# Designed miniproteins, single chains, continued (3), part 77

Each design is a single chain, and the fold is of that chain. pLDDT is the mean over its residues in the fold that is shown.

## One batch from the design tools (miniprotein)

Design m10659
Fold by ESMFold2-Fast:
Structure m10659 (fold): chain A 94 residues (1-94)
Amino acid sequence: SPLEKAEKALEVLNEATDEISKLYEETKDREALLASASLGTLSIAVIVAIKYNENPEPIMKRAIETLRKIAKESKNPEVKKILEKTIKELEKIS
């Protein structure tokens, strides 16, 4: 169901946010902080879709595109790995 897909997407985004936030606490890397903020914004978009009974698939596709851009532009290899894993998990749900 669309709701189950949205809930799974939210779980994936929350797990990625936790990993990136831990990386930021360990490194104080600006790119990790910005990646965490982006993941948070995407999680809010998914929550809004759930609350207003909107199809989450377009939001998830935009999330994947946003995370791909961040991963491509990042200089931090650990940020890249976490985001690439997150993208793969979101693609399985979409």
Scores: mean pLDDT 87

Design m10660
Fold by ESMFold2-Fast:
Structure m10660 (fold): chain A 86 residues (1-86)
Amino acid sequence: KLDPELKKEINEALDRAEELVRAGDLEGAIEILRELKEKIERWAKEGKLDPELAEKMIHGLDSIIKSLEEGNVAAALAGLKELKEL
């Protein structure tokens, strides 16, 4: 079970990234997602987040970041939705 406070912080970051993507600020979205990735990696190392769940989230974030770097907004938005369901 994911800690509710961590789940809230993760979802808020994903929602903010989605807002920026929809506004056309792909660079701003990438920055938020990279910061979230660093937080997830730290939480996993601290034992606050399940390592298997952290790995799935990191893979999802890397995929979304790559989609944004390639200008594939549709794939990025789909990836953000999938991460919110984890």
Scores: mean pLDDT 87

Design m10661
Fold by ESMFold2-Fast:
Structure m10661 (fold): chain A 69 residues (1-69)
Amino acid sequence: SMMIEEEAKKALEAAKTLLDDGLSEELVEDFLLSQYPQISRETVREAIRLLKEGKEEKALELIKEGLEK
């Protein structure tokens, strides 16, 4: 849905900003889980890895799937 896509984009942009600001992956994981507790830590970790690889579209899809219950 469009609402899930918008939330996933916000999550991804926040993660990218925090990583660019020099935060550790662990702190970024904890931040995202505090905002989106419905997403598993494993899913968040995989999305962060994809984002660091420059695979933003795949990271976005993974976050979208994690937001869907």
Scores: mean pLDDT 83

Design m10662
Fold by ESMFold2-Fast:
Structure m10662 (fold): chain A 92 residues (1-92)
Amino acid sequence: MEAARARLEAFRARGEALVAEARAAADKVGPSLQPLADALERAYRNGVAAAEAALAESPRGALTMVGVGEAELDRMWALFRAAAEAARAAAE
């Protein structure tokens, strides 16, 4: 139980930091990045909700859902970074 809660807490902290960074980058680069920042925040929120629901059933289920959420968050973050690089290059 403690390990599952610690992993979920770490996932929340990382997800909140990435969402904040994405929003700050979108504010600087322009509105073209807002849909990707929205998608990243949605992926984070869905990951937290799934992990919390799984935690009610088992710690193992919660760890599995955190892993799924981490993978999706990493994927969305990579897409956001690629789009931000392209937007900055287009502004030059």
Scores: mean pLDDT 83

Design m10663
Fold by ESMFold2-Fast:
Structure m10663 (fold): chain A 68 residues (1-68)
Amino acid sequence: SALLEEAKKRLEEAKKKGDKDAEGIYKALIQAIENRDRTIALVALAEAKKLGDKEAEELAERIIESLK
């Protein structure tokens, strides 16, 4: 899916930058999509909000919406 590909792309960018917090969020979002686990996506959203990462927050919200 487009959301899975975007999450994977952002994970690779986070790894290149050494951003361990963003890496954790995008790993959780990939797991949420693959397992259809909305709870994991909600936890990732909370972490993105705590970090002020607006791009991660927006992707997490889109993933949560897709897991209805």
Scores: mean pLDDT 88

Design m10664
Fold by ESMFold2-Fast:
Structure m10664 (fold): chain A 70 residues (1-70)
Amino acid sequence: SLLDALLAELERRLATKKEVTPEELAEVFRAVGVPQVVADVMKHDLSKVKKTFTAEEARAYVEKAAASLG
């Protein structure tokens, strides 16, 4: 599923760091095939919320966004 692919890519990035930036989180979506224009909008919106996201915050965002994308 899209959610499983997103969570797998996120966990790969979290293996070497405790937090992810909006840019890195948007790249997770791009890596699983989300169009660049959609990933760019996600990056912009996330950058208004926080500079970095914890593992738990990033997972929660991925789950919510995956549900919205179908």
Scores: mean pLDDT 83

Design m10665
Fold by ESMFold2-Fast:
Structure m10665 (fold): chain A 60 residues (1-60)
Amino acid sequence: GVELGRRAAELAEAGDAEEAGRLAAKGGVISPEQGTRLAARSATDAGTAAALSAAKAGLP
């Protein structure tokens, strides 16, 4: 879920895309390959900003 996605986005934005991918995959909701891709995309795309904005606004 959302908590793992938010944490993965934070790590990816900090430049730790490898750890971000591991967290996303560890959630068991997606494959390790998808986790790595989502974490990397979150770091480079609007996805990271959207996730952080939602978390900051108090939404999951």
Scores: mean pLDDT 57

Design m10666
Fold by ESMFold2-Fast:
Structure m10666 (fold): chain A 119 residues (1-119)
Amino acid sequence: YEKEIEELIDEFIEKVLKSNPKEALKLAREFIEKIGKIAQEKGDEENKDFYEVLEELKEVLEKALERLKAEPVENESLKKAKEYLELVIKHIDAINGEVSKEEADEIRKKLDEFDDEIE
């Protein structure tokens, strides 16, 4: 599990570095979907509740975000991938009741804007 997650993070970072900004957003969305599926399948096997699965997802996304922030190269693709991951992490915090309603509404609006940019 841990090795599979680390390999997925490494592949994601490598692809983002070689992508354009629109591709970077699509890669970030696909990465989150893959990690979410793995976390859910693992959670089902271990009889974890919904919030425990969200916490595991958040931890993996925070790891990926730290790896993106540690990259010595600043480019638009890296910037877009970081912004998207930060918004999804904040959205998980909103689901867990850790942000105000106003902040939750702003997060959803920004995610919708990124989804429009991908499509």
Scores: mean pLDDT 78

Design m10667
Fold by ESMFold2-Fast:
Structure m10667 (fold): chain A 73 residues (1-73)
Amino acid sequence: MDNTAYIEAQRARYSADPRYAGLDLDDPLVLLGAVLAEALGVPDERRLGILRRVEREARSFDDVLALMEELAA
């Protein structure tokens, strides 16, 4: 029920995964992008590229959603 506990659990899980190495998971928009990419079933080979674009280009929650819609569909 506390969003903070959920967020920290997801950050810890992705930080332990070498496939996400080099991403700034302390950026809440990058972390959101990682959660959404997994929830949408985006293939592993596409996830890093999408999350790199989120890290560079996203400035808001709506930007993350727009990038996920464009790149994950």
Scores: mean pLDDT 77

Design m10668
Fold by ESMFold2-Fast:
Structure m10668 (fold): chain A 70 residues (1-70)
Amino acid sequence: SEELEKAIRELEEAGREAVEAAGQLSPELAREMQEMVEGYIAAGRIGGLEVARRMLELVRRRLEELRAAL
């Protein structure tokens, strides 16, 4: 699905930003964030569009929390 491919790309981009923000706080937090994001991308690819969108929302929320801590 073209919509799924787009959602996964948005999830990958938001995840990259979340890992970068976590890295500004600590290298350990960046590693944990990277593992979480990789799991969410895998879940989205297996579960389809609705799962990918839910994972994206979770990553975006964590990114906002990380940025608020900086």
Scores: mean pLDDT 88

Design m10669
Fold by ESMFold2-Fast:
Structure m10669 (fold): chain A 66 residues (1-66)
Amino acid sequence: GEAERQALIEELHADPSLPPREAMEAAIARMEALLKTLSGVARLVGERELAEAREILRRAEAEGLV
């Protein structure tokens, strides 16, 4: 659900074994793959979460943080 996906995003920021950019790219790829299997309301929620993840990465790149 939404809480599980939010927790995943938080864990990616806390993972010391992965650079932030690589962690975010891996999360986005997993969300894209999952989204292809979803329909109805679950797909709409997934599309929002994917858009948010992409926007976070875009802002981080624009500010030179990754």
Scores: mean pLDDT 70

Design m10670
Fold by ESMFold2-Fast:
Structure m10670 (fold): chain A 95 residues (1-95)
Amino acid sequence: SVETARHAAILLEAATTTLLMHLRFTDPKVADELSDLFVRVAPQIQAAIDAGDVETAARLMGEFFDEVIKLVEPVDPKAAEELRRLRRELEEELA
C-alpha cells in the first residue's frame, strides 16, 4: 500500500540520517557520497509515493539500499550487515 511505502521511506530516512551522523566523523568522503546519493534518490522515492506508484517506490528504495551497502561495506562492514537486514525487511513489507 501507499501507506506502507511511506512508512518504509521514513525508516529509510532515519537509517540514512543515523549512518551519516556516524560516518561524517569517521569516513567523511563516504558520508559525502551517501549524502549526494540520498539527495538525488529521495525526491524520486517521494514522487513515486505521491503518485501512488508503490512498485517504483519499492524498486528505488531497494536500489538505494544496494548502493549504500556498496559505499559502506569497505569502511564499516558491521553497518553494511545491518543495512542488508533492513533491506530484507523492507522487501518483505513492500511485497
Scores: mean pLDDT 84

Design m10671
Fold by ESMFold2-Fast:
Structure m10671 (fold): chain A 70 residues (1-70)
Amino acid sequence: KLDGEELKELLEKLGRKPSDKEVEALIEYFDKDRDGTLDEEELEELLNMLEGKAPLPDDEAIAAIIKRLS
């Protein structure tokens, strides 16, 4: 599981530059369990969207964040 700090570090290692608010929004959207972390399945969904392997999510604000970070 990844919290917001770990997700930000991972995205920065992948060459992305998310803001803290963008990381919080991504966690809130993908965190189906409401525990404040992303599990492996939720993280894989996000990474596939960032890499263009999956369609953007229906949430327009989250889609804009992913598109900006891609």
Scores: mean pLDDT 80

Design m10672
Fold by ESMFold2-Fast:
Structure m10672 (fold): chain A 65 residues (1-65)
Amino acid sequence: KVEFKVEVPEKYYNLVESIAFSLGGSATKTADGFRVVIPADKKQEFIELLKKYVPEAKITDLGEV
């Protein structure tokens, strides 16, 4: 599994959570968005979906967990 810090405006909260769950992951709400944990094999797909559908997202790769 890999963990990400995802910083997003509130309007994208439901979309970020839905993307994470669709990839078999989880999303935990933080002050500025979410901490997301997904399967390592879904890492690239997650990044691509966020770039496409959540253009204001700041994505920080926190590594393997």
Scores: mean pLDDT 82

Design m10673
Fold by ESMFold2-Fast:
Structure m10673 (fold): chain A 91 residues (1-91)
Amino acid sequence: MKFEIEIVLDSSKISAEEAGEELKKILEENNVKVLKLETEEGETTSVVKVEAEGKLEDVLKALQEFGEKHSDAVISVNLKENGEVILDSSA
């Protein structure tokens, strides 16, 4: 299945580039193929966008691992499959 992942981060805690590379590594370690990785560095928030292919369970596990490692930096996580929202953790 193909998924779209968007993570919003506190740029004072982690750079978008560092977060993107770590998320890609965690996804690949969980048998998820990263098709596209885009990062946007802001003044207060950064955004990491990933297009991924794999199993939903593997994607959710990878997002949980990333969120646990960067709990102080992660503001929101959005997960979509074919344009439909599966997970939206925005407050």
Scores: mean pLDDT 83

Design m10674
Fold by ESMFold2-Fast:
Structure m10674 (fold): chain A 71 residues (1-71)
Amino acid sequence: MEAREHLERGAENGSPHAPEALEYLDKGDYVKAASLAAQGYLDTGDEHMREAAALAAKQAIAAGQWDPSGP
């Protein structure tokens, strides 16, 4: 599944961070989308939020928005 599909499942499961993460994903802000998805996973334990965070983080790296060698 794509990051968007995982966020949609997280929103269906009641994660309050999933709708906000979707907005940032749609804006092309993958760092913020990944951060919000990770927060949603920490708050709910929803594996869809965890997978969305990982996929959004990969998109952020690919888009040059996040350097994986940085802290």
Scores: mean pLDDT 79

Design m10675
Fold by ESMFold2-Fast:
Structure m10675 (fold): chain A 82 residues (1-82)
Amino acid sequence: SAELEEERKALEELEKQVKEAEEKLKDPEVREKAEKVAEYMRKNKIRGSELSKEEQEYLRLLMLVEQAPLLPQARAAIDALE
């Protein structure tokens, strides 16, 4: 079905983005910058929209990696639908 194909394509794109985020966060400098942005938001109650584009990208990398444990279940669900 078109809907299943759309969901599969979306999952493949998400899996790719998560993998790329994991690779980038293997760099200690990138990880440190991302963690500092997250800590800054927490301490100052800053919303994502109040961050610079660069800071928003670091936050995005952390959010993507946080989704990694859920991807195998999502993949299995899509695969089960043929």
Scores: mean pLDDT 79

Design m10676
Fold by ESMFold2-Fast:
Structure m10676 (fold): chain A 92 residues (1-92)
Amino acid sequence: AELERLLAEVEAAPSEREQARLIVEAMERDPWLGFEVMLRVLARRLLEAGRDPAEVEAQVARLLEWAKNNPEEFEKKVKELVAEEKAVLAAE
């Protein structure tokens, strides 16, 4: 329910900048939820670009499994992604 609600809010956002802001806020509040929302948004963009749905789904599953198996590296990666996006959002 929370994943679907947040994903719908991100998709309804009026700009890519607002989508990025919502994803960053989600990652700061709940790193797992925010990461999954980001992956699903990227997956949708890849599908719209004509990528194979089975390959896209397999890649999302691999990334989620990697995060489960490497919690310390996952936490570091999420912090890096949040810091980079905050820098971009602060610049313009």
Scores: mean pLDDT 80

Design m10677
Fold by ESMFold2-Fast:
Structure m10677 (fold): chain A 82 residues (1-82)
Amino acid sequence: SHMSKEELKAKLVELGFDPSKLENLTKEELVRILDIARKIAYELLKQGYSAEEAGKVVREVLNEFGTDISEEEYIEAAKKRL
């Protein structure tokens, strides 16, 4: 991605992530988190959940599991919280 590390952090903070949890992440990890967050939100919206519900669940799942879980496991964890 051509986005800077600072731009990636700003987008994640806008989505409700704690800035302190993003400070020690690599650019690659930030890109992965943003991509997963967007995919989870999209799937939840597609299933009829509100933007507010999708955003809350995305924040909770990514804050709990970090970057060590697969995209499929994130989606399943998100679904279990709704």
Scores: mean pLDDT 74

Design m10678
Fold by ESMFold2-Fast:
Structure m10678 (fold): chain A 64 residues (1-64)
Amino acid sequence: MRARILEALRRAGLSQALLAQVTGVPVGDLVGGFRRLEERTGVSIEELLANPDSILAHLYEVQR
């Protein structure tokens, strides 16, 4: 899981620090960050991984 999330962030041009800042998890807690995105947006981790380009929009929704 963690390696898949890291690759998705890389493809989307996003940093681990940005994920941590927006989701409120410690830097490097990639699984926790994506679980929080799933909880807040209703979009599954597998769907986020399938559509890396959409991750920034979902981070924006969580930030609100």
Scores: mean pLDDT 79

Design m10679
Fold by ESMFold2-Fast:
Structure m10679 (fold): chain A 110 residues (1-110)
Amino acid sequence: SVEEALREAARWLKAELADNPPKDDFEKLARLYEAIGIAVARLVAEGLSESEARRKVLEALSRLSGVPLSDLARALDELEKAIASGSRDLSEESKRILLKALEALLSLAD
């Protein structure tokens, strides 16, 4: 289920942040990106396509965080491009949105 996939990702993220403390917000958000990848991979292993799995994970994070799906998707796209290019450039709005999504995901680990 999406709920189980997110709970697995949340537990991984909580442990990773404790074991390898991020030096800045960008590193913290890069770990969020990896956690989302873990949830997507679990749903793909359960028989969903990558695009369907990603959609369901983002819809669930939107509900948990209260961030509109379109805003969350745009912020994650910006983060993905920043990671891929090595630029570490994120708008303040995207950082704020993604940090809210990160806190919402972490709440599932408690």
Scores: mean pLDDT 89

Design m10680
Fold by ESMFold2-Fast:
Structure m10680 (fold): chain A 73 residues (1-73)
Amino acid sequence: EKLEEVVLPVYNNADLARDMAKAAVEIAKEQNVPVLIRDGQSKDKSLEIVKEVLEEEGVPYEVEKVDSLEEAI
């Protein structure tokens, strides 16, 4: 199926953030689409890790901050 963007939810998962970002990069490059990061109240460095991976790989991204976990899904 055709994708317009890859949506990546981020929730206090710093240990998994790099692996999640790398998976999003693979899909984004394959589909030639940007990544939309939905940040749901992250208190750790997970958002920063995701942004670093996307910047290192040259994938365009946007960050959307959401008020709750329910709105991020």
Scores: mean pLDDT 72

Design m10681
Fold by ESMFold2-Fast:
Structure m10681 (fold): chain A 102 residues (1-102)
Amino acid sequence: MPSIEELAREIIELHERLKELIAADESLSPEDKATLLATLDGQLLVLRSMLESGAFPAEVVETLVATEAGMIAFLRRHNAPEEIIALAERSLALLREIGELV
């Protein structure tokens, strides 16, 4: 089983890749991109803070899971490319794995 720190690092890499794909996507509106990038930046800030402290409070992890799930629902409503949705779903699965360990 991967460690919480290993899972968090993989999620950070997935979020950075999601930011790149969203910024480069030609089908998403500028407003949708701004919303998605702000959400990803917020998730990255929290994840990096948790790695720095070594503390993964269950309530904070639960909020990350809820925010990621909301982002995926937004992506689906706005007909985002399946590649972007698939990476976001992979990130959510890893966040849920952290939630099971805390």
Scores: mean pLDDT 89

Design m10682
Fold by ESMFold2-Fast:
Structure m10682 (fold): chain A 80 residues (1-80)
Amino acid sequence: SEQELLDAVLELTAELLEEMGYTEEAEKVRSTLEIKDLNEKIEKFTEIMQEFMSSLSPEQRREFLARLQARVEELVARFA
């Protein structure tokens, strides 16, 4: 389902953040999994990601996005 895929993406994002040493941001993303309303969940996740991305250097931002893209592509392939 759409909610299952979204929750999988949120969990994947939190795991990646933790692996890269962004433990505080990982905890914030995990907190969104507790939100039952789909729109509120997306809004809060977007706010967390916007704040996180703006705090990074261009190099850190590029590395994070590249790793995130690879992980999301693998996840989507499993649901196809």
Scores: mean pLDDT 84

Design m10683
Fold by ESMFold2-Fast:
Structure m10683 (fold): chain A 93 residues (1-93)
Amino acid sequence: MPRPDDVLLAGPLLAELLARLGLPPVVTLQQALDGILQYLEKEKLFEEDPSLGGIARVEGTLLGELFGKKSIRANDFEGIVEAILANSTRVAP
């Protein structure tokens, strides 16, 4: 099971996203998750309809490439974690 303190080496897409936020390519899972949420806020990708619970339109963005989707939910923790893990390698302690 992935843990928030797991150390990850970002793959090319995730490393580019982290670099745009001023973060290194080696981060914890929690830092990567926080970085994705910060990127969504910075790029203003959130849907304005509050009834949709923080849906982000990511088609044509770096996040769209990471997720392979047109939109994501910011509260879909499991989906975001899966995308991070698919775009990184775990560094063993």
Scores: mean pLDDT 75

Design m10684
Fold by ESMFold2-Fast:
Structure m10684 (fold): chain A 86 residues (1-86)
Amino acid sequence: SSQRRNKIVLELLDNPEGLSVKELSKRLGLSQTTVRQNLSFLEEKGLVIKTADGKYVVSPEQRVELEKLRPLLEKYLDLPETESVN
């Protein structure tokens, strides 16, 4: 979901040195599969880059724009997901 992507982007903005799939999974309480799927989407969109050591960082070209969008990214984390069954 967009909320999971927003969480990943925010964590990467706060950690410019980069985070691995395992680190993002642990920090955000998401499965490694969910993190990988969302990172693949973000990488295809040019918003994140995989480093040589297997970590992910926000694209340097997109960092300023994403920092400007931070309040909107944070706002969308607070929206309830429509869950019909738990």
Scores: mean pLDDT 78

Design m10685
Fold by ESMFold2-Fast:
Structure m10685 (fold): chain A 81 residues (1-81)
Amino acid sequence: SMEEKKEKFDKLLEELKYKVEITLTPAQRARLDSLTEEQLQKEIEEYRKKAIENVDKNPLAAKIYAFNILTLEKYLEEKKK
């Protein structure tokens, strides 16, 4: 079910969150600086949907989407309002 795939992906994301150190390149920062917070959140949601679809069919793709989510979350965390 979709709920089982979501739980499976959430466990993967949580595991990666503690194991990986995310470093943003100057080029990545320049791109992200050009986007609104709403656009950044939309990208996170799109990566999450793709990751959930691929968690069983293509685990490598799901992991790549998870890294993209963590990168965007780190950028948003560093962005003080």
Scores: mean pLDDT 82

Design m10686
Fold by ESMFold2-Fast:
Order: C-alpha cells, then sequence, then structure tokens
Structure m10686 (fold): chain A 103 residues (1-103)
C-alpha cells in the first residue's frame, strides 16, 4: 500500500527532524512543544508498524541499497556507528528515498 508506506516514511522523517530540533532547542516551552510532537509521531510509527510489520524492514532494505552506492567516507562513518544507530540510519535513508519517489 503506497499510501500507508508514504505515511510511514513521512512519520519516520518527522521523528528524526524533531529529534534534531530538540537537540538545538534551549527554550523550555518550545522543548515541551517539540517533545509532545515527537511523542505523537512515535505513537503513529508504532501504530503503523502494528498494522503492517513489513514497513520497517522495507525501509531498512532501501537504506541498505543507498549505503551500497554511498561514497567510501559515508560507508566508513556508518561502520563506526553502534548497531542501533546503524539501523536507525538505514531506516531514515530508506524513508527519505521512499518519500521522494512516491507520488
Amino acid sequence: DDDLLLEYAEAVIQRRMLEEALKQETDPEKRKELQELLAKYQKKIEELEKKNPDLRSYLIEKGKEILENAPPEVKEEFNSLTPEEQEEKLLYWGAVYTFNKLP
């Protein structure tokens, strides 16, 4: 389901963007707002994965394809990450690729 896959990819991208924004934010009220949005997208991702458990593995597979074609510097940086960080990086790359390719 392209609509479900697009929604999932968008949610993964939004979660990553909110995590990065939260790292830069120092205002307590804005941090609360970002944390609430992050919690909503995390819940959405969990609900979508429960409906279709293949969504996560599909994006990770796409992320692996991107890694295979990446420059040596990107591959070296990826190999320095923990297994958990590697999986999240693959998921994010797969989400960005999928979001940009679907209508």
Scores: mean pLDDT 86

Design m10687
Fold by ESMFold2-Fast:
Structure m10687 (fold): chain A 76 residues (1-76)
Amino acid sequence: MSKAEEIYEKVKEKLEELKAAGRPITADDLYNIALELIKEGYPFDLVRTAVALAAHDFGIDDKIVNEAIKKVKEKL
């Protein structure tokens, strides 16, 4: 599996867990997922792309995704 596919599957799994918990997915949830993957050593650009794609597939609003990405950039 490519590194990009690996990261996407990790993000998807975390989003599925959050959805199964029955609460709305927030910008802070996406931010925490992204930071954890970056801390694991994955490149920021691949993590950003994977989070955006997975969030889109889950029907999460682009505004929420953009807020999460902004928070990641400000933290790094």
Scores: mean pLDDT 83

Design m10688
Fold by ESMFold2-Fast:
Structure m10688 (fold): chain A 74 residues (1-74)
Amino acid sequence: MKLPEEAVKAFEERKPKLIEELKSLGVSEEEAERLVEQGKRAVGEQVLGGTSVEEALESTEKGILAVAREKAAA
């Protein structure tokens, strides 16, 4: 399975900031890293399915943050 290089690179550049944001929401570092790795795969799958890199990044980041907020509120 191959992720699009452009999408992977764009996500990798945003990954450190996303992890910091997840940690600020009360997510553990380990859980934040798992969510980000899951998001990287989701971005790749969306781009392979025809979604633009920018849209895939935005929707995936929103999804990750929504999951993190639910876990923090539980």
Scores: mean pLDDT 76

Design m10689
Fold by ESMFold2-Fast:
Structure m10689 (fold): chain A 71 residues (1-71)
Amino acid sequence: SPQDQIFRQFVDHIDQARNSPDIDTSQQHIRRAQDYIRQFRSQNPSPTRYTSMQIMYIGSQIDVEIKFYKK
């Protein structure tokens, strides 16, 4: 489904953000993930899938900050 494609793209960018070697690349992937959240929201998603997406997004921002700021 279109929602599944958007969710896969979101997950890919979240994964790339966490695995990126530098903060600038991580931030670019976080920004792309945010764009996919907006697209997903416009597709009238189920509350469960949307909540999971929001949790993953917030978690990835925290993980990126910890990775680069707690060194």
Scores: mean pLDDT 82

Design m10690
Fold by ESMFold2-Fast:
Structure m10690 (fold): chain A 97 residues (1-97)
Amino acid sequence: NAEDVFVALSVALVAKFKKEASPEVQELERQANSASPEEVEELSKQILEIELKEFNVPEEKIQELLELLDKLSELLEEGKITVDDVKNELIKALDKI
């Protein structure tokens, strides 16, 4: 699902930049364990944004990536693309950062 893709992206970013999750990110991950699906999506986006900012990714690139995630999530929910398509597009976007 979209939440699993956002979590996988977050883990990939930590691996790429070799930084451990901050206490703020760890708290958001804890909240996600008891959240509704809609809240998990929002929390996942917050985690991703915080991690990208901590990795010194420019704000413009963070905004572009968040907009891409929103578009891919919508297409996935509409059944127009697969989870594999989402992963491939996110990997391509991360490689450009």
Scores: mean pLDDT 69

Design m10691
Fold by ESMFold2-Fast:
Structure m10691 (fold): chain A 101 residues (1-101)
Amino acid sequence: SVEEVTFEVVTLLLGRLVVANPDGGDVLPVSTARAILEELAEGDPELAELVEKIMERVEEERKRLGLPSDQVPVSLFAQVVAEAFRENPEAARRLLERLTG
């Protein structure tokens, strides 16, 4: 299901982000989140376009909430990613394949 694929993508992506930022707690550097998503989207122009839309939405939500420009709460990032992939189930499946090998 779309919900099941979205859950797996978010779970695996957050696991990768925690490994890349072990001392980050409940906050992620925007640069780290972007770098990991861009790496995962390499060679897939549609997925790369979706990554840019995700990062733009993260920036919009960060500004709306008055948060620092260089950091995003893990919960907010997970919500934006989940919404984007729920709206784009084919991209979610391709990202899941890249996350699982």
Scores: mean pLDDT 81

Design m10692
Fold by ESMFold2-Fast:
Structure m10692 (fold): chain A 80 residues (1-80)
Amino acid sequence: SAEQLLEEMYERLLAVVPPEHHAEVEGLYHTLMVALREGNYDVALEVLRLQAREYRRAGLHEAARLLEETLRQLEELVKS
């Protein structure tokens, strides 16, 4: 499910980002879960796109790649 995908993303992000970014990851996860519960898939996809770009700009390439993978998987789920 989309919620399980975001939970896996959250756990994996915490493993790859520096500890000082953990609060940001928690905020991202909360924002995405709210968007999914409201049925706002377009908002969830846009938030993932923007955050992946920000992580790329910050040099957090592993985190960016994980978000890009999550975005791809979520796009497939919403087309089903």
Scores: mean pLDDT 86

Design m10693
Fold by ESMFold2-Fast:
Structure m10693 (fold): chain A 57 residues (1-57)
Amino acid sequence: SAEDAARGAAGARAAGASDAAAEAVLNQDYKTALELARKEPNPGGRAAVGAAARDLA
């Protein structure tokens, strides 16, 4: 849902994910979110985006 995607995006931002990766989660574009996560040097942000995309897709 959009509400779950918003929570996932907020959690990803809090964990240090890029704005682009968090925005992809917010837009429910989980394929793009995962591709952006793979390019992230921040392991916390990467893990948070990956978890949100997996759980919400």
Scores: mean pLDDT 81

